# Designed miniproteins, single chains: the designs that were tried, part 88

Each design is a single chain, and the fold is of that chain. pLDDT is the mean over its residues in the fold that is shown.

## One batch from the design tools (miniprotein)

Design m3247
Fold by ESMFold2-Fast:
Structure m3247 (fold): chain A 61 residues (1-61)
Amino acid sequence: TADLDAVSDEQIIEAVATVAKALGGDPEKARKIVEENLKAGMSKFEAAKKAIDYASEQAAA
């Protein structure tokens, strides 16, 4: 299993968008959350986790 910090930003953004869409959340918003957190200096893993958590909360009615 590859370390998430070793993959490209584009790969993380795509993976998160795919998961967000599968959960019924907004993939565009998930992409933005990852991108913003990466720019803020967060690790790829932590940024992805925050976006996925957001998408899960959106899908939970």
Scores: mean pLDDT 74

Design m3248
Fold by ESMFold2-Fast:
Structure m3248 (fold): chain A 66 residues (1-66)
Amino acid sequence: MKLLISGDLSVTQLTGLTLWLMGIPGVEAKIVGENTIEVTGDLSEEEKAALIARLESVPGVTVEEV
């Protein structure tokens, strides 16, 4: 899936979110655009929803699946 990340994020914060995603077993994440992260892996709809909710728990971050 591709996630559009919106908010006043620094490059450091975006990198930190990507590294956090890569810390989840079976998940790979990479930055594919200025505010877009591509997440790959065998993810259920429940796991996708949980990942989006976790990312949106970061202050100033809004996430949209594109």
Scores: mean pLDDT 75

Design m3249
Fold by ESMFold2-Fast:
Structure m3249 (fold): chain A 94 residues (1-94)
Amino acid sequence: SFEELLEQYDKKIKEYQEQLKKDPNNAEAWYNLGKAYFNKGSIYLLQGKYEEALELYKKSIEAYKKALELDPNNEEAKKNLELAERLVKALEQL
């Protein structure tokens, strides 16, 4: 169910946020937070909830940028950032 999946991502987001309160320089936690926001946004996108998807993709972008500030060689973060930025541009035209 979409609701149960969203609740699972909310739990993961909370866990990564708590990790980052203890260690704000944890590049992996920033990357994982970005992925969780991105995946939650994609669930809303599939439901046609474009405003909610847009907000989550923007949060994903912020987290990926922070991950790349700390670990510039994370190629997956670079690819995911580019994809999230393209999705934001597409959704802002709606």
Scores: mean pLDDT 91

Design m3250
Fold by ESMFold2-Fast:
Structure m3250 (fold): chain A 72 residues (1-72)
Amino acid sequence: LLEEARKIAEEAKKLGDKELSEQATRVMRTIENAERLRKAGRTEDADFALSQARIELNRLKEKVEELKKKKS
């Protein structure tokens, strides 16, 4: 999940979309925060954060794919 978000951030940056890259970086921070929450015993908060991160990451993946098609 974290590696996927990092790859999306890198791809967005290569495509010249700084906003999309920044959004992917925020998803990475959400995943890192969820890991900290889990270690602190806040499992429900961690699960919620991860669920939100997955939804956002899927949207970013779609945007990157759309951008690649437009570039082609």
Scores: mean pLDDT 79

Design m3251
Fold by ESMFold2-Fast:
Structure m3251 (fold): chain A 75 residues (1-75)
Amino acid sequence: MAEELDREALRAAALGDAERATELAREAARLAGEEEGLSEEEVEAAIARAEALAQKLAAASEEERALALEQVEKA
C-alpha cells in the first residue's frame, strides 16, 4: 500500500537514513503509479521526485527532520 510506504519513507528520511528513505519512496511511487495506471514516464517522474524529497529531508537539519517526523506521527 503506497500510503504506508510513503509514511515509512518520510520516517526513515526524518531519522537521517537516506538509503532506506530512498528505497521506500521509490517503492511507494511505483505502487501508486500502478494503482492509478500511470504511464512509465509519469511513474519515473514520481520516483525521481520522491527520491529527491527523501534525500533532501535526510540531509536536512535535525530540527527540520524532527518537525517532519512529528507531522508523520500525527498523520
Scores: mean pLDDT 73

Design m3252
Fold by ESMFold2-Fast:
Structure m3252 (fold): chain A 67 residues (1-67)
Amino acid sequence: GPSEEAKRAAREAAQAAARGDAEAAGLYWVKSANHSGDEKSAEAAREAAARGDAVAAATGFWDAYQS
């Protein structure tokens, strides 16, 4: 499962997305993926950031994490 650092970053990403801060949301999601050691999630995070869809990507990550 995710590390405590990954969980913290995921919470910060969700909070940033909730206040409409797309840049911060994307950044926290990338940090969460890196701390979890999940290369596939890290690659998905980088791709979403490159597309500029940071808010949707961060929300998707958080929803998947809570499932």
Scores: mean pLDDT 61

Design m3253
Fold by ESMFold2-Fast:
Structure m3253 (fold): chain A 94 residues (1-94)
Amino acid sequence: SPEELIKEFAERAKELIEDPNATPEDFVKLVEEEMKKFKEAGLITDEEVERIKEYARRALEAAKANPEKKREYMEQAAKYAMHVILKGVEKKKA
């Protein structure tokens, strides 16, 4: 269900963002895995998947340039992904 997929992504993103041993690359991998699930469920488009992945890759670059803000950049990327997902879910309802 869309609600279960959203909950899973939110929980996995939070756990990874709060893990001091997690890398920005781990976050990009999480986004790629989770976005595939949302795409297969028909909740987001291929273009939206690529946009979310691009945002996550940019967050990775920013985190490498400023490691002190790693968690902040990952949180911003997760928030962006969630925004796109919720818009896609709303569009499918209407």
Scores: mean pLDDT 82

Design m3254
Fold by ESMFold2-Fast:
Structure m3254 (fold): chain A 56 residues (1-56)
Amino acid sequence: SKLKEIRAEMARGAGEGLGRMAERSGKIAGKEEEGRELAEEARKRGEEEAEKILRE
């Protein structure tokens, strides 16, 4: 359904947004590697959630 497509895109967008925040925050805090790892996890979670929504 169109609603599922919108929800999936929102999930991806949320993961990407959180990922960008993690990278920026990590740089500011001098924890660049930790920020990068958190960003990867955020993006991965967004993609996994989107896949779950599309499989409903």
Scores: mean pLDDT 87

Design m3255
Fold by ESMFold2-Fast:
Structure m3255 (fold): chain A 73 residues (1-73)
Amino acid sequence: GEKLFKELEELAKKAAEAAHAGNYKEAAALLRKAKEKVLELQKAGELSEEVAAAAIAHLDQLIAKLEALAAAQ
């Protein structure tokens, strides 16, 4: 379980770095990978369905904002 959490932290960090550099498309792609890791954690029993659903909803909102920023460039 710990490895999946570390991979999720790494993806979040890389997404933040990409967004900070103005690479919004890359940041959105990294957050989509983070969604996959959240689902893997749920399947592994490391996250409840409620926590996973909340995390996915937040990631979807952030991805949408990043894609809008990329489209505005």
Scores: mean pLDDT 84

Design m3256
Fold by ESMFold2-Fast:
Structure m3256 (fold): chain A 58 residues (1-58)
Amino acid sequence: MLYVAVAPVPKTGPDEVALLPGDVVEVLEEVGDDYWLVRSLRTGEEGLVPKSALVPAP
């Protein structure tokens, strides 16, 4: 399922992926209470991002 980033996400740890506003991601897994495992379509990186930074892609 595709989502788009509405806020910048910094890579602050090895399990995280950096996103720019407007980046499209594929959600791979919903993990825990606040994070999703995603793949960035721009970079191909996989990692955790806060789900609050994402909205469904049109």
Scores: mean pLDDT 78

Design m3257
Fold by ESMFold2-Fast:
Structure m3257 (fold): chain A 91 residues (1-91)
Amino acid sequence: SRAEELVRRAERLLEEAERLLREARRALDAGDFDRARALLRRARRLLEEARRLLEEARDEVPVTRYVGLMLRIIGLEFDLRLLERRLEEAL
């Protein structure tokens, strides 16, 4: 279904965003601020797209699945903000 396709796309974007956030943390730990900035910018775009896809699928997805994925997005957005703050403080 269309909703199932949108959810699968959102899940793939969330997996990639999580990977990028892990790489950004390692880049920050290594003092590679240019790499960290690029990774965080990409992670932000993926999280924005994942949120858009879930909102598009909202009315056709079970509430429990929608809530679970939205909580995952919120958690990753929190991690993103912490890493962005850490980058700003390091400069």
Scores: mean pLDDT 90

Design m3258
Fold by ESMFold2-Fast:
Structure m3258 (fold): chain A 94 residues (1-94)
Amino acid sequence: KKEKYEELLKKIEELIKELEELKKKGKKLDEEEKEKIAKRLEEIREKLKELGLDDEETQELFGEMQKALEENDLEKLIEILKKLKEYVKKKGEE
């Protein structure tokens, strides 16, 4: 259980760092970059489902992340991912 939470937290943290670098460069995401990020979000969601954490709160956060990605709002996407990371960390420590 602990190892799966640590792996998931690491995946979320790595995505946050990559998005922060993209934001720092001032570059808007192209379609290929959006598809890559969407795939990584899908991988994170599958890991949440394996942990029994695909509840209404996480489903809402994923809807917001998808919208932010479609709108090219990197700042909003990073903010929501940080909320997801805190939620996962809290659940892993319960």
Scores: mean pLDDT 81

Design m3259
Fold by ESMFold2-Fast:
Structure m3259 (fold): chain A 106 residues (1-106)
Amino acid sequence: KEKALEYVKEALKKLEELIKQGVKKEEAERLKKELEKIIEDIESGKLSDEELAERLVKLGEKAYELGFYEVALLLYKAAYELLESRENVVRLAAAALHYAAAQFEK
């Protein structure tokens, strides 16, 4: 869906901000490269919605482990737009809670 691509592009912008700030730059650059490939796969129509959602979830898990909670939330939202599954809803809830906590620490 169009909204999935919007969330993925927002996540890319947030990763670019983290890279510019020098926050875990090498890890952020790797996530950016993987996300750029996902954008290409969405635009080319090569992968099914199921395959795209799995890639987005996996990348979101990596972002979450790095403390990039806003990026993880956006990637999980994109996956949910492609697949409205119970598992994706749980991941969204967890990411949203951590994003809220991190926001109040700033």
Scores: mean pLDDT 77

Design m3260
Fold by ESMFold2-Fast:
Structure m3260 (fold): chain A 88 residues (1-88)
Amino acid sequence: SEDEADELVQKALEAYYNKDYDEAIKYAEQALALKPDYVRAWVLLGKALYEQKKYEEAIKYYEKALAIAPNSTTAQKNLEKAKEKLAK
């Protein structure tokens, strides 16, 4: 899909790989404003926050992804990783 939400997720992903986590967060949030059930955008938002060491916020967004897609292995693994950071 080449709709606006998909384009914003692509830009967020590019910012994430460039380690521009603030820009990745902004694009992911814009995508979610257009499409709140966009699981990939919730996961990407969580990943960017995790890289900024904002683990509690990352957990919150991974849990939102799992509320929409309970079988998301990616969201489950990232949630476990973020929780491990808070336990230590």
Scores: mean pLDDT 88

Design m3261
Fold by ESMFold2-Fast:
Structure m3261 (fold): chain A 80 residues (1-80)
Amino acid sequence: MVIEAEELSEEFKKKLKELEEEAKKIVEKDPDDLEALYEAYAVMLGVPLEEVRELRKMPPEERARFIAERIEELKKEIEK
């Protein structure tokens, strides 16, 4: 059981890093893409809908900044 969870966790960590890099690239192309990417990411991590909704209310510039900070924080939580 634990071993299966660890392998899934390791694969999950790789996907997490890919999402972070992808989010950084998307912010340079289109902010809307970042919103869709973040929403999918949040759902996968079980992030509360309230936080996702808060991002939708924010301006694109502040939203991109918030998303980057949030992703880094979530990454640290999983890495820990």
Scores: mean pLDDT 59

Design m3263
Fold by ESMFold2-Fast:
Structure m3263 (fold): chain A 115 residues (1-115)
Amino acid sequence: AVVVTESGGGTVAAGGSVRLSGKVTGIDLAKSSVSWSRQAPGQGAVGVAAIADGEVGVGPPVAGRFTISVDTAANTAYLDMRDLQPEDTATYYVNVSSDDNKTIATGNGVQLTVV
């Protein structure tokens, strides 16, 4: 089974920086696509950043502030966030897709509150 464990959330001041982590077991992230999505209160889930086939995509609202990366040795996906804004308050999720781009696991989410 593929399991995702997210960490690194909490309460952060506006203008601050934080790294969210998603440790993955049961699949090799060097062979998989990974994305971060977020769900703000009262909103649907929205894609934030993704790495697929070595290509990086970042959503326009967070472009230039958020960076996605993968540590293949640790099998962990990261979302490095800088210049945080109150609008970044959301639950953040790691989604793992197989080589055929089917989503096979999503974590339970990590809460970030920007004040």
Scores: mean pLDDT 83

Design m3264
Fold by ESMFold2-Fast:
Structure m3264 (fold): chain A 93 residues (1-93)
Amino acid sequence: MSPEEILEKIRELVDRAIQAVNEGRFDEAVKLAEEALKLYEENPFATPEQIRAMKKAVEGLKEAAERGDRLGAEIYLTLLVMQVTLLEKEYKR
């Protein structure tokens, strides 16, 4: 998979995770976020700091999902979106 294809797939997975949380499907949102993290770690432009931030956001989403905490899930999804957006801007510059 090319770096561009990896970025497109990460964005797709995160967008689907947002929709899953909005629909109350927390288990699916966590699954999608974990798949996005795996691809994010494979991206050659991601720094160790960005990978750590992405991992923490996924861990936070998992904990929020276990509690049924929609607000917490939305916060951690926002952090995931920020990390993906920063990576996309760095690649497309």
Scores: mean pLDDT 82

Design m3265
Fold by ESMFold2-Fast:
Structure m3265 (fold): chain A 65 residues (1-65)
Amino acid sequence: SPMEEVDRILDETYERLRKATPEERRKIVMEAARKIMEVLDGMSDEERTRAFARFQARLDEVRAA
């Protein structure tokens, strides 16, 4: 599922950022953004709606941490 793929990209990105230097962080964030954009570009209107709801839920979890 595209939304699960985005969740996975975010989770892996968080793990990489935890161990990264400031210089590496920029590259990691840019790579993650590119991958997410590719996933979103391939989505149908229905998939985008579902993905947006999932992103909001994921953001709420991050804010709670």
Scores: mean pLDDT 74

Design m3266
Fold by ESMFold2-Fast:
Structure m3266 (fold): chain A 77 residues (1-77)
Amino acid sequence: SEELKEKAVEAARNGDVEKAVEYILKVRKEKGDREGTYTLGLAQQALSDQGRPDLARELALKYKKAADELRKKEELE
């Protein structure tokens, strides 16, 4: 939902990378992988706009790792 996307961006802006990843994964679960990746992009842009590119990179790496593990599991089962 739009609310989950907003929560992901707000968590990222507050520096809560773990919570941001959790909300992005919820978007992926409800709306699919493309919407999860889109929401990641929004959260990364918000962090970059705040001058926090290192946190944006950390967010992307943590989400990518979790999403890749889920994709591999989904394809094998």
Scores: mean pLDDT 84

Design m3267
Fold by ESMFold2-Fast:
Structure m3267 (fold): chain A 71 residues (1-71)
Amino acid sequence: MSEADRLEAEAGVHEIAGAVYLLIGDNEGAAEHYEKAAELLLEAAKLASGERKRELERQAELLRERAEELR
């Protein structure tokens, strides 16, 4: 995999973990995982350009919004 693909895959794992924490009622755990996923997507965005970079940045923003709502 490329480095960007690996970072996106790791972000996906954290998104799944965040969803699982929400299902069991751990809002704090969910927020931490969504924040980590957003961080990883921003790292991937640094390796991307054009529309892909904007897409990754937008996905990261949505995850940050979700994390903030859980606080």
Scores: mean pLDDT 86

Design m3268
Fold by ESMFold2-Fast:
Structure m3268 (fold): chain A 55 residues (1-55)
Amino acid sequence: SLRERLRELALEEAELTLKYLLAKLKGDEEKVEELEKEIERLTEEEKRLLEELRA
């Protein structure tokens, strides 16, 4: 279901955010850039799923 996928995306975003903060603390610039792109992609997918739930 769309709601189940949305919940899964929220969990993935939380995990990526924790990894992002850890990478920033370690000064791993390559990992930070990689994770920023992944978070951005998940955010876009979440927006689309939210629109589907309302439509």
Scores: mean pLDDT 82

Design m3269
Fold by ESMFold2-Fast:
Structure m3269 (fold): chain A 55 residues (1-55)
Amino acid sequence: LSEEEIERIVNGALELRKAGFSDEEVLALVRKQLEGKVSEEEKERVLRRIAEALG
């Protein structure tokens, strides 16, 4: 994933939280969205970045 793609995903996650989803629900939705599309390492990197942005 490029930095631009990661930022787009992170921004989408923040919008979901603003819409009323919990931090746990947002992370679960993003994990599901990335399954089969990126490596396990890239998935964990994106999820970590979202968790940092949320908390």
Scores: mean pLDDT 82

Design m3270
Fold by ESMFold2-Fast:
Structure m3270 (fold): chain A 69 residues (1-69)
Amino acid sequence: VDRVREAGKAMADAARQGYTPEQVAALAREKLADLPGAEVSVEGDTVTVRAQAPDGSEVTLTIPAAPAP
């Protein structure tokens, strides 16, 4: 859970710096490489991360990224 939240913060920081959704998704995959079953998807101008917490609950983070011009 805390690792997913930390990854979400890093993704939000990257998006604020002008990273594209693909770059933000790549960063998320890098940060969550140690978490098997974590899924990262790009939906237009947003990046969504889904992972399971140790208690079996699903954690979903949605990070808005700058849209492509």
Scores: mean pLDDT 72

Design m3271
Fold by ESMFold2-Fast:
Structure m3271 (fold): chain A 79 residues (1-79)
Amino acid sequence: MEEAAEKLVELLLADPELARELIEQAERAIELAERGELPPEAGEVARLVKKAAEAALAGDAEAAKEYLLRAHELAQRAA
């Protein structure tokens, strides 16, 4: 999992458009969870993914990786 998170962080750092698209998708998921169309846990995962993409846009690879790992842990617990 750490290796997959590192690779995703590298992709987000190399492609700012990808990071922005991920932020937009995460925002939509957060909105759907707030409207009751997705479970609250999905909204929480989406918030962490948004923070990871925002950290990557800021050049903070360590913070981006940490948020992605937290998002994965939450998603795994919700399954």
Scores: mean pLDDT 81

Design m3272
Fold by ESMFold2-Fast:
Structure m3272 (fold): chain A 62 residues (1-62)
Amino acid sequence: LKVGDVVEAVEDYEGKSELDLSFKKGDKLEVLAVLGDHYAVVRSLKTGEVGIVPKSKLKKLK
């Protein structure tokens, strides 16, 4: 993953903190920052909300 990538949620995710983003499987998200090997900051294209999510819940779209 890199900044500017459009990704799709591969499963539902419920945020564990106020800084996290919650989403549903199939939601489209834009990568805003990569936080090491496990996390990214993304913007929901559905809601416009920004938050931290685990990279394991995302797949890159072509």
Scores: mean pLDDT 81

Design m3273
Fold by ESMFold2-Fast:
Structure m3273 (fold): chain A 100 residues (1-100)
Amino acid sequence: SMEDEVLELVEELLEALRRDPFDEARVAALKAQIRAATPDPELAEALETLVDLTAAEMRRLAQMRDAGKISEEEYEALVARMAEGALAAVRGLLAQARAR
């Protein structure tokens, strides 16, 4: 259930990162919920780092789109790939934590 809860919160966070305007308060609240759902401090730190890096990259992609450096189609494709990669990385971290 912890793994399912963390995955659901990460999916909600990735969706929040796709909103215009960006909902900073919701992202912060979801990060706090992920931390609260993760009793393993090493896993919690790894998840927070991954979330922060993903958020920074999604903001960068949005800025590139807004500057006309990438098309709306390219932006959607890159964001979808980023979200898939982030979810795969979260699943990997959860699997590593189970093996400890």
Scores: mean pLDDT 83

Design m3274
Fold by ESMFold2-Fast:
Structure m3274 (fold): chain A 97 residues (1-97)
Amino acid sequence: KKEEAIKHLEEAIKHATEAIRALRDYGDVETAIKHLEKALEHARKAESLADDPTLVRKAIEYLEKAIESARQGNFDEAVENALKALKYLDEALKKLR
């Protein structure tokens, strides 16, 4: 349970980080959205495995906002929301470690 939750949080962090890179370094919106969607899938799996899902739920909210901002062409907002999601994913991971 704990090890599986950690693995999903690590994958969510990896994909959110790749999304930020795609937007900032390459301007590749399609790749960024795909990574944000994968981060969201892993975050939702981590939420289902969590005894206290509060931090993961905050990360999910910000990942959803990042996807919507990216789809609307608001790339700076997409990056800001993805960074906030990373903060909450990192806090959730630290709580489990």
Scores: mean pLDDT 88

Design m3275
Fold by ESMFold2-Fast:
Structure m3275 (fold): chain A 76 residues (1-76)
Amino acid sequence: MEYLEKVLKLLDEFGSSEQQKEAARNSTPEAQKRMAELLEEAKKDPNPSKSASLYTAALLIAIGAEIDKEIAERKA
């Protein structure tokens, strides 16, 4: 299932860089789903610190998934 478009729209709303959006594009569908859930929670949370933590967690998931995918591609 493709959550990528939802993730990219949410990242744009948070003012994310092109590099952060590229990490999301290079991530797995499972990672994109988790990112979408965390970004939606961040958008809805009225607590700035909790919102920032959720947003950061979503970015870390994207980066981790991108690294895992790149490692798998290099081993092929």
Scores: mean pLDDT 76

Design m3276
Fold by ESMFold2-Fast:
Structure m3276 (fold): chain A 76 residues (1-76)
Amino acid sequence: MDQAFQDAAREARQAHDDLKQKADQGASQSDLQKQAQQRADELTAKYGPHGIVVSGSVSTDANGNIVVEMVVEALP
């Protein structure tokens, strides 16, 4: 479980960093949300058998900056 969680967290961090770089380059929130969802679905399919779920979301903060979140959760 712990190793699979660490691997999922590493891949989620890579996806977050890739999406944040695209946001900094002017990618739209809509395109980034679609990519975050796709990456989250791929990681959930890969690590789901180990009881791990990955979620991705993209939002805009109060200052107009795009915020990318990739969340990794271990199921009980």
Scores: mean pLDDT 83

Design m3277
Fold by ESMFold2-Fast:
Parts: structure tokens; sequence; C-alpha cells
Structure m3277 (fold): chain A 59 residues (1-59)
């Protein structure tokens, strides 16, 4: 099964490597980069980028 998570609050960054998220948005976790950061894909937009783990909760 894909590793799914939900954004717990809005996350916004001007750096294009990061995935901007709105609270409640679902993402698929593609890779754990380090203890603080994952690579994820938004299920709503299909966009891929880095997300701080503190903005995500498992579903």
Amino acid sequence: APALARAVEDFESSDPRWLNLRAGELVEILEVVDEDTVLARSLATGRTGLVPRVFLEPV
C-alpha cells in the first residue's frame, strides 16, 4: 500500500524544490530523505517535492 500522509497545516516555500501544501491535503510519501524531510507527491495536484515531516501526519 502507498505510504499516505495528510498536511496538518499550510506549508509554503518560495524554493521550487519544496512542495507547497494546504491543511488537509493528502500526499503520497515517495522517500524519506532524512529525519526531518520527506519527498512526497500531492494527490490533488500531482506535484512532487520536499516536505518537512512536522507538517504531515500518517493516514
Scores: mean pLDDT 84

Design m3278
Fold by ESMFold2-Fast:
Structure m3278 (fold): chain A 64 residues (1-64)
Amino acid sequence: DLLEEVYARLTPRERRVADFMLEHQEVGTTHAELAEALGISVATATRLTRRVLELLREAGRRAA
């Protein structure tokens, strides 16, 4: 499972970001909204979001 593999490689904070992104995947969320919801800076939200997406893309490429 792609998601399970990615989650195993995430820190607890990164997992919270991933959970929030999955919860709001239909609507989409800005980095500012994510930062406010998790109590982190916009810069941190941007970094963590990119980290999660990169791991998902890498796992997807390995599966292909």
Scores: mean pLDDT 73

Design m3279
Fold by ESMFold2-Fast:
Structure m3279 (fold): chain A 71 residues (1-71)
Amino acid sequence: SEAEKLLEKGRELLLQKKYEEAAELYEKALELSNYQDPVALLLLGEAYAALGKEEEAQEYYDRAIKLYEEL
């Protein structure tokens, strides 16, 4: 799917330490899932944590946990 391709490209960007670009792709993947993809949320948390944005990272982790519990 398009979302899966965005997540894969985002992971390649993370390896290159392009965290802002990776986050942008993960956000697009999340939108394509109607904000219902816990994997995209976890990856967004990872990217924001790498950017030093710990509060934003925690918000994404909390949202991912909540969605996982709803599955």
Scores: mean pLDDT 84

Design m3280
Fold by ESMFold2-Fast:
Structure m3280 (fold): chain A 57 residues (1-57)
Amino acid sequence: SAEEALEEMRRLAEEHPRSAVARTGLGEAEKLLAQGGSAEELRAVLDAARRGIAEGG
């Protein structure tokens, strides 16, 4: 769900407190959820953030 994707994004940001990618992704996910964004849209943000962190972001 969208809320589950946001919670995963919050956890990712907590696990990577110095990652700009994680902070940006969390902010984007929170805005999308507040605007009625879909689970698919939030999962895309989460997946992009995970990839960016894995690439050293």
Scores: mean pLDDT 82

Design m3281
Fold by ESMFold2-Fast:
Structure m3281 (fold): chain A 55 residues (1-55)
Amino acid sequence: MTVEEISRELLRAFKEGKPLDEVIELLRKLINHPEVTDEQKKALEKMIEALEKEK
């Protein structure tokens, strides 16, 4: 999957109300993806922080 595909899957998981732990795990995998830009990594880090506070 490309970064775009993974990002869309994450948004879909959010909208469908999947467990936060699963969403966070996907976000962590996305951050380590070689196609992710520095700006995208920063955005993903913030998303992970927000989701971890929900736990």
Scores: mean pLDDT 74

Design m3282
Fold by ESMFold2-Fast:
Structure m3282 (fold): chain A 78 residues (1-78)
Amino acid sequence: SRREEAERLAREAEEALRRGDYETALKLAQQALSLDPGNLRALEVAARAHEALGDHEAAASYREYRDLLQQMRAEAAA
């Protein structure tokens, strides 16, 4: 499914982020988000990659959206 493919791309993005390949991490995270805009892993990778590349405003926006989604899902699970 698109969601499973997004999660695979998000994991690849996380691996690129761990290697310090911030441009590849961002590209893979954006691909994951194009398939599943709610993928929390991809949103976190995008935030950290933007932060590492000096784009603090984009990083903050991704973190805010990630936190909002995580909060909404936690409320739905309660």
Scores: mean pLDDT 87

Design m3283
Fold by ESMFold2-Fast:
Structure m3283 (fold): chain A 104 residues (1-104)
Amino acid sequence: NEKAENLKHYLLGRELGHLAKTLSPEELRKKIEEEKEYLEKHAWELIKKIAETQDAAYAKELAELFLKDGRYGMAAAAYELAAQAVSGEEAEELREKALKLYNK
């Protein structure tokens, strides 16, 4: 599933971008492998569902998983994806959640 692979790489990039603010290049290289494995083992089923359905409920569930596991860059990205699938006040609330996580 090309859409799911693209979403996985997008989420990986968002987390690595967040971590790059505090980690050395050597630490970041180790985190690339760790975060890729994490997404493949723990997030892949939700990533496929989001890619297939574009349903905000799956994106919110993915964001909560990332939050629980301390992955703030990925969590922010997942809330942004959820906001894109809804409109109005719910979308603004989700964008606010993403912004707060991004600024941690």
Scores: mean pLDDT 87

